# Designs tried in a protein design run: designed miniproteins, single chains. Part 40

Each design is a single chain, and the fold is of that chain. pLDDT is the mean over its residues in the fold that is shown.

## One batch from the design tools (miniprotein)

Design m1361
Fold by ESMFold2-Fast:
Structure m1361 (fold): chain A 76 residues (1-76)
Amino acid sequence: MEEIKKEALELAKKLLSTLKDKEKAEEALRVIENILKQSSSGEEMVNGLLMESKETKDKEVSEVIKKVAEYVEKKL
């Protein structure tokens, strides 16, 4: 579980590093990190990430969060 959280966060950092808006990228990364830290199961991580992806108004950030959720789901 801890390793999955670390790998998911590393993937998020890599994907968000391609965003031109660095403040937006840092905020999105913080949100993803908080969801991963607060989740006690893989299912909670996936559900939290997918919900955030749907709630965010930025399509680029939404796509990154969705890819991170898909990565976590594949590791369950």
Scores: mean pLDDT 83

Design m1362
Fold by ESMFold2-Fast:
Structure m1362 (fold): chain A 68 residues (1-68)
Amino acid sequence: SAVEEIEKLAKEALEKIKEGEDIEKVMKEFDNRVLRIITENPDLSDEEIKRIEEIVKELVKEAEKLKK
């Protein structure tokens, strides 16, 4: 599902940041991929949209903790 794909991308993004990749670059790539997935899945339910928002919010919080 779109939600599961975005959850996987968020996990991969966080792992890349922990491995020393540039936070700005990783987050920009993540945002671009999320937008593409949403655009390709116009039939997303309200519950799925809310879950995607929660995933994005959690990733942003975790990325901020890793900022030097």
Scores: mean pLDDT 82

Design m1363
Fold by ESMFold2-Fast:
Structure m1363 (fold): chain A 61 residues (1-61)
Amino acid sequence: APILAVTTEETTLVGAELTVLPKGARVLVLKFYDDGNALAQSLETGKVGLIGMDKLEIVEE
């Protein structure tokens, strides 16, 4: 199942276009990559892209 996470700082979601996410933005992590990036979907915009795992905190619930 996708993992819920939040951004720890303002960051950019890198997909077909660049999307700026504010600190505390909620994302669903769809896939982890071995390069330290995740494929994630913004819950606010629905946009999908790559985001650094260092910019995310996983929500455990």
Scores: mean pLDDT 80

Design m1364
Fold by ESMFold2-Fast:
Structure m1364 (fold): chain A 83 residues (1-83)
Amino acid sequence: DLLELYEKGLKEIEKLVEETTKYAFEEDPELAPSITDELAKKLVEAIRNKDKEEVREYSRQIALKILIESTAKALKVDPSVFL
């Protein structure tokens, strides 16, 4: 079921965001997860700056992007359909 896979993916992203946010506020940004794209790099920079609002916003954008791309792949459509 696509919805079950989607829900599991969201929970994994939420856990990653929570762990990443904890690293920022525990003053150990080096424990933050590895970065793979521009939004993820901005997230890590927000963590290093301890900007809670930007950490939340970039985490949300990354989660949404992964969600859109995963859904598009499962439905065999172009991700731009959701933009």
Scores: mean pLDDT 61

Design m1365
Fold by ESMFold2-Fast:
Order: structure tokens, then sequence, then C-alpha cells
Structure m1365 (fold): chain A 67 residues (1-67)
């Protein structure tokens, strides 16, 4: 697996947990870019977490932790 994508996945999960399980896509993207992740790495991490059933992407532009 790509170590940078795995690092982004862990950061996304931590960010969601700190924010009550829900964060806007815009806020998430900004936070990860501030940590030095590029847009492709962020997109891949989100896709993998959604495929794993750990998060869901909402049509209102929010990401949510799955129980």
Amino acid sequence: MDPRVEEAERFILELLEKNGGRVSVAALGKALRDKGFDSRTIAEAVRRLEAEGKIRVRPDGYLELVA
C-alpha cells in the first residue's frame, strides 16, 4: 500500500473523531493540505475509507464516520 495514503487515512479518521464524527469536505481538504498532503493523496484516502465502509460522503458536502 502507499504509505502516504495510509497516513492520510489515519489523519482523516482522527479529524472526524475530534469533530464529532462529521466534517465538511472543504474543511477536511484544507486541514490535510496544511499537513502537506496533495489533492490526489487526499482523494485516494477518502475513496479507500469509503470503500472500507469506515466513512460516508454525503450529498451536502460532508464526510461522516460510520458506526
Scores: mean pLDDT 83

Design m1366
Fold by ESMFold2-Fast:
Structure m1366 (fold): chain A 100 residues (1-100)
Amino acid sequence: MSPYERLLAEALARVDEAVERAEGKSLEEQIEIFERMLLELFGRLVLAMEKGEISAEQAKEILRAVTERILADPRVSEEVKEFVRKGTEELLKAIESLAS
């Protein structure tokens, strides 16, 4: 498995774990769970880019796949989906800035 394929698979598994952990929790706790997961993912993607394991475009592709999986899950509230949309737009811009 390539570094890209491994990171993508791990990222999607982290989304599934975050969705399960967020079930039955308050909106504030749900946002904290998804924020922590996205920031941890961002750190892993930046580290992988610095090591030359993935390109900036591959890092952006992983972040988009994570975003799409969250937005497609009916267990995730619309308020959390809006938080994720805005947060991932900022993280995508940060990846592009780091690739310059």
Scores: mean pLDDT 88

Design m1367
Fold by ESMFold2-Fast:
Structure m1367 (fold): chain A 77 residues (1-77)
Amino acid sequence: MKAEELIKQAEEAIELGERGEISEEAKEALEEFLEAVRELSKLPEGASVRATLLDAQGNPVEVVLTKVNGEVLIRPA
């Protein structure tokens, strides 16, 4: 998935948080994820950054985001 697509999806999920559809904690985690994707977008091809996602139960899961051919690859940390 392209970085711009991930950013768009994260922004849409944050908007759901503004409407009270998700918790404040989930919104904050999503904003941190969005910052990681933005940071990765500034780095060269093959660069990686670590980020934290929340699963369906709200548990933190560490992932590695890698920039490949203009796309973002998400892998377990």
Scores: mean pLDDT 72

Design m1368
Fold by ESMFold2-Fast:
Structure m1368 (fold): chain A 68 residues (1-68)
Amino acid sequence: MATEEVKKEVDELIDKYMEEGLTLREAIKRVAYELYKKGYTVDEIASALGLSKQEVEELIKEYEKEKA
């Protein structure tokens, strides 16, 4: 399971990307994708973001399609 420290780091990354001009949705998609590429499970990412597993899978899939 994701630790409290990982959740805080995720929140800080979302805030950082939003300050760089991304919307909340775009920031969340980017963070979810980056964590997934680093080897975090969908369960761990969902726990860290406070989202459902289905929402995390959809965000990762959407970002991968936009990147391709």
Scores: mean pLDDT 78

Design m1369
Fold by ESMFold2-Fast:
Structure m1369 (fold): chain A 72 residues (1-72)
Amino acid sequence: EEELKYLEEILLKIPGVTEKQAKAFALSVKYLKEKGFSKEEIVDFIELFLRRHVDKETAEKYAEEIKKVLDK
């Protein structure tokens, strides 16, 4: 529950991401984690999504920030 809120906050910092999209994406990440996907697989999924909104360097930076939330 708290992990979802932190993930949503990070996603909302990304230009063009709406609150509704941030919630949907956070739920998708939680679903992947619950299904036993590795942190590396989840981070790759995040980076691919972020590359639609920001450049590669910025996407990698946000993916690292989200990885810290997943390490909790």
Scores: mean pLDDT 75

Design m1370
Fold by ESMFold2-Fast:
Structure m1370 (fold): chain A 85 residues (1-85)
Amino acid sequence: MEEDKEYFEKVASEIGRLNAKLYDAIKKGKLEEALAIAREMLALYQKTLEHLKENGSKDEGLLIAVQLGIRHAAETIAAIEAKLA
């Protein structure tokens, strides 16, 4: 439905912006800033998954995409934390 599409387009745009900031922070060695950005991305994906589940979304592809986003964000956090330790 249009509301779910508009919501996802806004989320995708914000994820793209955060990903650009994350990449820049990593390149500059700002690992604490990169960690904060990666955590924001994880929270946004988790909120999106909750929204889709509450609305009873049957878009399996979208659900899989969001779950993969959560996994990737969590793996990115773990990798940055390992470098800070």
Scores: mean pLDDT 81

Design m1371
Fold by ESMFold2-Fast:
Structure m1371 (fold): chain A 109 residues (1-109)
Amino acid sequence: SPVVRETIDRILDALERAVREGAPKETIANLIKGLLDLIANHVNSPEVEKIANEAKERIDQALAEGATVSQILDIAIEALRKIKEVHPEYQDYLDYVIARLEELRRLAE
């Protein structure tokens, strides 16, 4: 859906601003969790919903344990790679999202 892709691009742009401006880790984590929810809802698969929910739980646990922004981004990147494996028809778009998150990970270091 063009509308879903536009919404995801807006979240990715908001994530880049948050990382560049040194926003609180909770703000960055909430944007990442929103991104995972949008992707899971778009794919509309129980397997993808499970991957997204497990990743969100891991992000919340990592935040409670004082994880870095880079570590939170790594959880999201891993989840998107798992989604790509179970739904290869979304590979090109998921590779784009993963590449943007990997760039943000470099900025967060």
Scores: mean pLDDT 89

Design m1372
Fold by ESMFold2-Fast:
Structure m1372 (fold): chain A 87 residues (1-87)
Amino acid sequence: MELLRRARELREEALERGTERVLELSKDSEMSEEELREGARAWAEDVIEGIERYGYPPEMDEFVRELRERGREARRLEEEGLRRAAA
């Protein structure tokens, strides 16, 4: 189903952008790039999951608002795809 595929693509895009943004903010960290990348991805996953479950971001900045929009859209596409599969 195309809608479920689009939902996954939007989530992956949101995770990638979230990860890259956190890496930029952590450029002066003493952590290795791999450790920073893992931490950034975990943070982005938590933000997206929070947006999907609670409908609002943990932080109220412009970047988190973008993740919120992408996460909500992915969830809507997933729900519609599941609804069509059940019909």
Scores: mean pLDDT 63

Design m1373
Fold by ESMFold2-Fast:
Structure m1373 (fold): chain A 87 residues (1-87)
Amino acid sequence: SSELEKTLEELLEILEEGLKNKESVAEILRRVSPVLAKLEGLLPKEVVDRLLRHLLAMLTALEQGDYERAREHLEKLREIAEEALRA
């Protein structure tokens, strides 16, 4: 697997576990911050900006207890990751 593939898989795993375990937004941010820093070096800015938009929306939904909306944004993050790996 490429470094990009491993880093995207790590991002999605952290977010899936955060949603499943109802982790705090602060704990999720602590865990994803170094992964996001790696992605900034591996992906075009426009792709990183799309990931950050859906990540922020997911975290906002989690803070509000809206697990359905959080899941929808996690699915969008998976779609963006799959597109990036096909490019």
Scores: mean pLDDT 87

Design m1374
Fold by ESMFold2-Fast:
Structure m1374 (fold): chain A 76 residues (1-76)
Amino acid sequence: SQATREMIEELNERYGEVLEEIGRRLEAELQAAPSEEEQKAILLAALRADPRIPPEAIEKYEKLLNAILEKKKKAA
């Protein structure tokens, strides 16, 4: 969807480097997580703990993760 694409572009433009750093730091923890819901919780907790990411960006990232999970649930 256009809204999802726009959110991804905005987040990557402003916070892509920070998100990549967080992803690398959490790589083992994310790989060990038994579900996508738990991976989402781990990522969101890390984003909320990072002072470089404002609450507005966290809300957008949460919406993106929810959209991805919903799409996977809807896929056969």
Scores: mean pLDDT 76

Design m1375
Fold by ESMFold2-Fast:
Structure m1375 (fold): chain A 68 residues (1-68)
Amino acid sequence: SEAQRQIRELAIKTTADLLRLVGEMVDAELDSSLSEAEKQARIAELQEQMRALLAQFDEQVRAIQQQG
């Protein structure tokens, strides 16, 4: 269906955005200039951004499904 195609395209875009955030988390973990506390704080911030992105994806999927 048209809704399934739109959801697929949205999922691909969201996955690309999530992969960028994962890359930033890896960079933070490997950054020898940061203390352990600074790494944990940065990773927590990035995890919150990932959670917000997934919540936005869920909201957009619901909007597409409601427009039948």
Scores: mean pLDDT 88

Design m1376
Fold by ESMFold2-Fast:
Order: sequence, then C-alpha cells, then structure tokens
Structure m1376 (fold): chain A 74 residues (1-74)
Amino acid sequence: SPLEEALELMREFVREGLRLAAASPNPAAALAVLRRAYRQIQEILLDNSLSPEEKLEKIREIIAEARAELAAIS
C-alpha cells in the first residue's frame, strides 16, 4: 500500500540520514536537517485530509529536500 511504502521510505531515510550525519563535517547541522524532516513526515502522516497516495508523494518530496540540504552541508 502507499502508506506501507511511505513508512519503508521513512525507515530507509532515517538509517541513511544517521550514516550521513556521522560522516558530515557538521554533524549538529546534519541532525537538525534530519529532525526537521522527521517532524514534517510526522505532520504528513497525521494529516487526515490527505490520501495515502498524497502522503507518499509529500514524504518523497520531504526526503528529497532533506537529502539536498544534507549534501550542501560544508
């Protein structure tokens, strides 16, 4: 289901994000990006106005943005 796919993407992102944060030149900044992304994902998952398909799409967007921000950390 789209919701199961969203939860799997979130788990993979958390695991990858922690690895990226550990390897980051600024781990504190990396953790801040991850915390913000996680809060946004939780907000989407709890939003009863969104379909499971819409939740999956929005979570993909949040993850993509967070990955870009992590890559930009110097």
Scores: mean pLDDT 85

Design m1377
Fold by ESMFold2-Fast:
Structure m1377 (fold): chain A 65 residues (1-65)
Amino acid sequence: MIDSLSDQQRQQIRDIIADIINQRVQAMTGTTLSDAVARATADDIIANADDPTSQAIINQAIARA
């Protein structure tokens, strides 16, 4: 049960990262990414958490969660 709650928190952070990416793309290009592409990009950001840009996005997602 505790493990399931941890997985739900990870899923929420992932969804928030995907939303942040999509909002940035919309602001810069006037278009949105598909849900699949946004989620794949969020997964890549989480996998590269040691990158300063990725760390900034992750920190914003945690603050919104």
Scores: mean pLDDT 74

Design m1378
Fold by ESMFold2-Fast:
Structure m1378 (fold): chain A 98 residues (1-98)
Amino acid sequence: MAAKKEEEEKRMRELAEDTALTSIKRTRQLLDQATATLQKKGGPQSQFDRLALLRESLEQLEKWFKVNKEDLEKMIQQAMMIRMLELDVERLLAEVEA
C-alpha cells in the first residue's frame, strides 16, 4: 500500500466524519424545532410518535458511525444514511409547520 493512499483514506475519513457530525447536529436542531412547533400547536400524538422514532433512528446511526470508524466504506454509507434521515426530518418539520 502506497503512503499516498493512506493519506487519501485519512482525508476521506476526516471528511466523512465532519459531514456526518454536522448532519447529526442539524438533524437534532430540526427535531427540536419540530417538537417545539408541535407542542405549541397541541398536535396529534401520532406526530410526536413519528418524531420519537426519527430521534431513535438518529441515535442508532450516530452509534453505528462511531463504532465503524476503521471501515471507510461503512463510514461513507452511514454518513449517507444520516443525510437521508436529515431530509426525512426536514419533510416532517414542513408537515408539522403546515
Scores: mean pLDDT 80

Design m1379
Fold by ESMFold2-Fast:
Structure m1379 (fold): chain A 118 residues (1-118)
Amino acid sequence: APALAVEVTELRAPASARVGETLTVTATVKVTNNSATDVTATVTVTAHLSRGTEVVAEATKTETVDVAAGGTKTVTFEVALPVVGPAGEYTVSAFALATAAGLAPGGSASEGVPLTVL
């Protein structure tokens, strides 16, 4: 297992938004420290607004979390994502990256959730 493991366990966003609004994307991230040492991890969540395969907007939020040796912590992120046009069907997704001194980075992508832009 990687020394620092990351999982996006839940992604929440409204089902619809209007062009020019800001969307609150809520991501729940689980960080597991499989090392023998207590660490302070820096966790960065990047939220993406995509139309098909094209990322049309992104926003990033970073927090630090203390994770005991062999322990797990859950962190909830609220990311303000700008809604860009045109109106139509989009997907919201999130990517989480955790880094800690002396450990290899851990990363995880969420499943996408549908968003109708009005």
Scores: mean pLDDT 89

Design m1380
Fold by ESMFold2-Fast:
Structure m1380 (fold): chain A 79 residues (1-79)
Amino acid sequence: DELEKIIKEEEEKIKKAEETLKFLEELGRKNLPPPEAVVKYMERNKLGPREVYERLEKEIKESRERLEEAKAKLKKLKE
């Protein structure tokens, strides 16, 4: 029950961070400005343009590890 909620929450967190990182990286390569949603994300997290990439990569990695652990625990509990 609780593990399923954690799994869903972590999956959503990973997707959001991945989409943001992917957009920033693509826009950086093409020298295009980021969309408003990404700018708001940077302001909310008080991150500089360069450090946004590093923080998002770390967040994605940590969330993926937690997701894998939660899935493994859920599978063991389910027989």
Scores: mean pLDDT 74

Design m1381
Fold by ESMFold2-Fast:
Structure m1381 (fold): chain A 86 residues (1-86)
Amino acid sequence: SEAEKLLLEAEIHLAMALIILGVSKVAGFLSEEDAKRGIEEAEKAIELAEKAIELSKDPEIIKRAKEVKEEAERVKKEIEELLEKS
């Protein structure tokens, strides 16, 4: 379904944001460029998850999309806080 495709795309963008955050934790450093990329990926995940929620009537897809959105919002906030401390 279209909603399943949007959810998969949202999960991919969330994974990219998580990789950026994870690499920064291992390196002990988050560049402004990497922070910007991580925020952009998290924002894409939020947008795509919201679209999946709007298009889906499947409770399981809606639940997963809400979880992706919540996690992406959390990752975005963490990256923003790290950027402000730098």
Scores: mean pLDDT 88

Design m1382
Fold by ESMFold2-Fast:
Structure m1382 (fold): chain A 76 residues (1-76)
Amino acid sequence: SAAEWAALSLDQKIMVISLEKHEEGVKLARETGDFELSMALGNHQAQLDIAKLKNASPEEIEKIEKKLEEYKKKLG
């Protein structure tokens, strides 16, 4: 729930994001048959969500977003 998420520490939130995006990458890999690209997409989505959580610079966020869009284009 939203209340349970709000109660988590920063480190716990990072762990949850990493696990969820890893699981999403595995599901996508099973659907597409491209394990490496699907896992790279999941990993970069985790990096983006973590960067936003840490209030990273707009430049850092934009760099991750551009890389993520490149992986999405390659996957179809």
Scores: mean pLDDT 82

Design m1383
Fold by ESMFold2-Fast:
Structure m1383 (fold): chain A 88 residues (1-88)
Amino acid sequence: MELLEADVTKLSEEELFQLMEEIVRYLADKLGLTEEERQALIDYFKSLSFEEQKGAVGLAKEGLKGGLDPETVLENVRAWLDRVRAAR
Protein backbone atom coordinates (compact mmCIF):
# COMPACT_ATOMS: atom_id res chain seq x y z
CA MET A 1 0.00 0.00 0.00
CA GLU A 2 1.43 3.38 -1.05
CA LEU A 3 -0.18 5.01 2.02
CA LEU A 4 2.14 2.93 4.27
CA GLU A 5 5.10 4.88 2.79
CA ALA A 6 3.53 8.25 3.69
CA ASP A 7 4.85 10.37 6.57
CA VAL A 8 1.94 10.29 9.05
CA THR A 9 2.83 13.80 10.31
CA LYS A 10 2.07 15.18 6.80
CA LEU A 11 -1.28 13.38 6.31
CA SER A 12 -4.59 15.28 6.46
CA GLU A 13 -7.20 14.11 9.01
CA GLU A 14 -9.14 12.40 6.17
CA GLU A 15 -6.02 10.62 4.82
CA LEU A 16 -4.99 9.56 8.34
CA PHE A 17 -8.50 8.20 9.03
CA GLN A 18 -8.48 6.26 5.73
CA LEU A 19 -5.05 4.73 6.49
CA MET A 20 -6.15 3.88 10.07
CA GLU A 21 -9.30 2.11 8.80
CA GLU A 22 -7.25 0.15 6.21
CA ILE A 23 -4.75 -0.96 8.89
CA VAL A 24 -7.54 -1.95 11.34
CA ARG A 25 -9.35 -3.97 8.64
CA TYR A 26 -6.06 -5.67 7.67
CA LEU A 27 -5.24 -6.58 11.29
CA ALA A 28 -8.81 -7.79 11.98
CA ASP A 29 -8.71 -10.04 8.88
CA LYS A 30 -5.30 -11.51 9.82
CA LEU A 31 -6.39 -12.07 13.46
CA GLY A 32 -9.67 -13.73 12.42
CA LEU A 33 -11.83 -11.22 14.29
CA THR A 34 -15.62 -11.34 13.98
CA GLU A 35 -17.48 -8.51 12.21
CA GLU A 36 -18.62 -7.24 15.64
CA GLU A 37 -15.05 -7.27 17.04
CA ARG A 38 -13.72 -5.57 13.88
CA GLN A 39 -16.38 -2.83 14.10
CA ALA A 40 -15.65 -2.29 17.83
CA LEU A 41 -11.94 -1.87 17.01
CA ILE A 42 -12.72 0.64 14.21
CA ASP A 43 -15.07 2.58 16.56
CA TYR A 44 -12.36 2.61 19.26
CA PHE A 45 -9.81 4.17 16.87
CA LYS A 46 -12.43 6.67 15.60
CA SER A 47 -12.87 7.85 19.23
CA LEU A 48 -9.16 8.80 19.48
CA SER A 49 -7.88 12.37 19.12
CA PHE A 50 -6.06 13.33 15.90
CA GLU A 51 -2.70 13.19 17.76
CA GLU A 52 -3.48 9.75 19.26
CA GLN A 53 -4.54 8.51 15.79
CA LYS A 54 -1.24 9.77 14.26
CA GLY A 55 0.80 7.98 16.95
CA ALA A 56 -1.20 4.75 16.70
CA VAL A 57 -1.10 4.69 12.87
CA GLY A 58 2.63 5.53 12.84
CA LEU A 59 3.43 2.71 15.28
CA ALA A 60 1.25 0.19 13.40
CA LYS A 61 2.75 1.23 10.02
CA GLU A 62 6.35 0.84 11.29
CA GLY A 63 5.53 -2.55 12.84
CA LEU A 64 3.90 -3.86 9.65
CA LYS A 65 6.74 -2.56 7.44
CA GLY A 66 9.26 -4.14 9.85
CA GLY A 67 7.58 -7.55 9.45
CA LEU A 68 5.99 -7.83 12.90
CA ASP A 69 3.04 -10.21 13.11
CA PRO A 70 -0.48 -8.67 13.39
CA GLU A 71 -0.92 -9.73 17.05
CA THR A 72 2.36 -8.02 18.09
CA VAL A 73 1.46 -4.87 16.12
CA LEU A 74 -1.96 -4.62 17.81
CA GLU A 75 -0.49 -5.30 21.29
CA ASN A 76 2.17 -2.58 20.77
CA VAL A 77 -0.47 -0.05 19.63
CA ARG A 78 -2.76 -0.83 22.60
CA ALA A 79 0.14 -0.63 25.10
CA TRP A 80 1.22 2.74 23.64
CA LEU A 81 -2.35 4.14 23.79
CA ASP A 82 -2.76 2.92 27.40
CA ARG A 83 0.48 4.74 28.36
CA VAL A 84 -0.55 7.96 26.57
CA ARG A 85 -4.00 7.97 28.22
CA ALA A 86 -2.62 7.09 31.69
CA ALA A 87 -0.26 10.10 31.44
CA ARG A 88 -3.28 12.47 31.29
Scores: mean pLDDT 74

Design m1384
Fold by ESMFold2-Fast:
Structure m1384 (fold): chain A 55 residues (1-55)
Amino acid sequence: SESDTLRAELEQKADENGDLDTASRIGVIAIKRAVGLIDDDTELELLKKLQQEFE
């Protein structure tokens, strides 16, 4: 999905930069999606917001 692609891109950037705070925030969003607390559309919205905050 688009959310899976964006998550992977943001995880890669965080890992390359040693940005543990961003990596942690991505992880929390991914866990919420995995346990069904949020859907793919909500995950994508949260990831886009995170991207805007750290770009």
Scores: mean pLDDT 81

Design m1385
Fold by ESMFold2-Fast:
Structure m1385 (fold): chain A 97 residues (1-97)
Amino acid sequence: MKLEIKLKKDASRGEKIGVSAFAVSLKKVLGEKTTGGIDEEGNVTINVESLTEEEIEKAKELAKKLIEKEVEEEEKEAAFKALEEVAEKVREILEKK
């Protein structure tokens, strides 16, 4: 399964951080099951053998902790919003097959 998450062309720094945090957390949860990464623009391409709802929720939880610890207060709201949006988009991709 291929997950491709493209940032909006005018994405804010906080939105880019949120998407990146989710991608990094998802790779950490999936480990050996995933290949791919984040490009210079913050677009995410991940190939996974399988993905479950539980793994999406674990990645979202890890990403929230990463944002709370590493992200500046002014960017946290946009980062959390982007995290929720990308998690829902990935969930929608799972439902298509």
Scores: mean pLDDT 74

Design m1386
Fold by ESMFold2-Fast:
Structure m1386 (fold): chain A 66 residues (1-66)
Amino acid sequence: SDEEDIAISEAQAAAYRAGKPIPQEIVDKVKSRLDPNALEKAKKGRETATPEQKALRDIIEENMKK
């Protein structure tokens, strides 16, 4: 579990640095760890976030869709 979290974080960072979308396998692992409450809290946080934070979240969400 901890090893998986580290691997996900490293893979996301590596993909971002390379200008590539986050691999679908990593996206699937992230989605499997989210419950409906976590998604709702994330949406609320995005709505109250600064414009810069909203832009970053939009980029992450777009990568998760791809």
Scores: mean pLDDT 59

Design m1387
Fold by ESMFold2-Fast:
Structure m1387 (fold): chain A 64 residues (1-64)
Amino acid sequence: HMLSDEEVARATGILALAVEYAVAKRTGDYEQAIEDIRRIAEKYNIPEEGEEVIAQLRADKAAA
């Protein structure tokens, strides 16, 4: 099986979102992470996944 370019881009984008989320949790810089996640979601055309991660970061920031 060969993955399509869209499938590869989606998987790469999701991995990039996971990395930015982990960095935000480590550094506490939630506002920068939200902006970085928006950029990644736009670049890889995964706006739904991006908004889910942003919602989680906003909840984490509010709970801190």
Scores: mean pLDDT 81

Design m1388
Fold by ESMFold2-Fast:
Structure m1388 (fold): chain A 55 residues (1-55)
Amino acid sequence: DREEQLRRTIERMGREAGLAPETLQRILDSTLEVLRREELGEPAPPDETRVELPE
């Protein structure tokens, strides 16, 4: 999977480069989230999290 390959690549490169584990985790989380949104086709609604105002 592209997601798996990217995750592996980022983890490997990050560790080889000596990135802190927390930094690596943040990069992975952000990258995987973007990939999942793209691969899942992205949901139609913008998510209620953006519009939590009680109207």
Scores: mean pLDDT 66

Design m1389
Fold by ESMFold2-Fast:
Structure m1389 (fold): chain A 70 residues (1-70)
Amino acid sequence: MEVLEGVWDPSASPEEQVRALEAFLRRMRAVLDAVIAQETDPARRRELEEGRRDFERSVRTLIERLRREA
């Protein structure tokens, strides 16, 4: 959570922004995977997995855009 603003630094190069977003995505996936692994309710697990997928899609779209600019 502490590096959220740093990940979205608009003054960084497109390549550096892509690396920061990829690192952020990996960290968020690890956190969400840990939360999901501790969740015993299958319905709640699916809700968390869906939220994670939506988040990943948004970040992936931004990464692809930046990669085309690099």
Scores: mean pLDDT 74

Design m1390
Fold by ESMFold2-Fast:
Structure m1390 (fold): chain A 71 residues (1-71)
Amino acid sequence: SPSDELQQKLQEVRNELMREAQKEQDEHDRRLATASPEERARLTGEYLQRMRELAEEYQRRVDQLRAEYAS
């Protein structure tokens, strides 16, 4: 059904987001391990920026899928 197909596609997007979020977290943790206290604030800001961009991309994909299946 269209509902089942939508749920499957939403789950695929969620799985992609989770994988990308994990990669960003691993990279952030690696950078923090060798960072000075002054660098930690900047690196955390960069990480949060990347996480926001990832969340926005996920939300756009979800909104597009929902709009497609609402018709």
Scores: mean pLDDT 87

Design m1391
Fold by ESMFold2-Fast:
Structure m1391 (fold): chain A 89 residues (1-89)
Amino acid sequence: SLEEIAEELLEAVKKGLDESNGDRTAALQAVREKAKEIAEKSGNEDVKKFVDALLIAIEQGLLDGKSKEEALENARKYIESAVEYYKKQ
């Protein structure tokens, strides 16, 4: 489901930030790798578009966050907004 994909990407953000002590570049690399894995495994063009949209939103949120905690919270908010939008389409 879209919610399950969003949860996997958010967990990748959290893990990347925690393992790198807040390094946004490391977190972005982890999220990109997970996004690629999900897109390739799905074979579904709509899923790939959704994952790509979430990745862009996560990148923006992570870079805007002044702390590790703000970066994670921004990523969560952007993911939640994207899921809500796509579920209503």
Scores: mean pLDDT 80

Design m1392
Fold by ESMFold2-Fast:
Structure m1392 (fold): chain A 74 residues (1-74)
Amino acid sequence: MSKAEKLVEETIERMDRVVAEGRAEGLSSDETVARLSEVLVEMNEKAKKENIELSEEERKKLEEHFRRLVTEVG
């Protein structure tokens, strides 16, 4: 697995955990979405620090997953 593929997989797993934890804690949709946005910010910071370049397909995969989760939480 490339560094980029690993970062994408890790980020997707982190987003899924944020939604699950938000439900368990009884967080609002707005609070859960804010935490999801933070995961993407942290991913971008890590990518810059480690010189990881994401492909167009990898970026689309993250965008589609984020959109799906945002829709799911309301």
Scores: mean pLDDT 84

Design m1393
Fold by ESMFold2-Fast:
Structure m1393 (fold): chain A 73 residues (1-73)
Amino acid sequence: SDDLEKARELMVEKAKENGGEATGAELAEIANKLKTGEASALAVGAVELGKSRGRKTVTPEDIEEAAERIEKS
């Protein structure tokens, strides 16, 4: 999806700019700017993956894996 790919790119860029981690609030801000269901789903999914791995923040790898899971749904 074009909307999913744009959300993934912006969220990964944000995490990389922050030294490899982004907060759930930062991902939610990006999703709110894009105003797509896929961007919101990506932000939520990436945060859930980070939490399941014992982290309070989200890595580029969490974002990319969450995007793959959404694409396969």
Scores: mean pLDDT 86

Design m1394
Fold by ESMFold2-Fast:
Structure m1394 (fold): chain A 91 residues (1-91)
Amino acid sequence: MKKQLEEEIDEGIVEISLAVAESTPNSEYAKKLVERAKRSKDLEIQKLLLRGAFAVDAKDKKKIREIKEELEKRGDFKSAEILEQALKEIE
């Protein structure tokens, strides 16, 4: 029950985050991450991509680095590269 509720909450957060990210004016890099999240079939990657998009918009360098590392661990090197480019623009 507790594990199932956490999974259902995660799915709801992804759906809400996608709707918000689509309507919010974001940097070019944040928009690229949102588009990749829409095409992803992996819920955990979708969550990371949406968190990455929000971190880029917030210019939160620490969160961008953390999310980049998690995406690399999951094999999403293309999204990690987008986050690296966003970091260089902020730096």
Scores: mean pLDDT 71

Design m1395
Fold by ESMFold2-Fast:
Structure m1395 (fold): chain A 83 residues (1-83)
Amino acid sequence: NVDEGLEYARKGAEAVRKKDYETAIEYLEKAAEKFREAVEAGDTSARDLLAEVLRQRAEVYEKMGKYEEAEKYREEAERIRKE
C-alpha cells in the first residue's frame, strides 16, 4: 500500500539523517515491499516511488561499506526507472 510505503520511507529518511543506517535499511526495506505490492496490484504510479527508495537503500549500503548490496539495489532502481 502506497500510504504505508510513504510512512516507512519517511522513517527511513529520518534514520539516515541521524546516521542510524541499520534502522534506515529496515524502514527502507519495508517501504520497498509496500511499493512493490502497489505496483503488483496495478498502481503503476508507485514505480517511481519504488525506484527512489531502492536508490536510497543503495546509498545507505554504500555508507555502510556494503558495496555488493549497494550495486544490486542501484541496478534494480535503474531497471524500474527505464520501464
Scores: mean pLDDT 84

Design m1396
Fold by ESMFold2-Fast:
Structure m1396 (fold): chain A 69 residues (1-69)
Amino acid sequence: MEEVRKKIREIADAILPEARQLAEQKGISEALNWALKRIKEATKDLPDTSETAALEVGAVLRILGELLD
């Protein structure tokens, strides 16, 4: 669980600066679509497990929360 939370922060924090720029320029929907693609790219080599699913969902929610302010 703690390792999953750490990876969520690492993935989200790496993506977030560009996602924020995109949200300001093109809107939240475009920023989220871009961020989702980056998250899937970051997790593509991980096994199909509940842990990987939690990573993806957690990263999306963290980014969405930051973009929604």
Scores: mean pLDDT 77

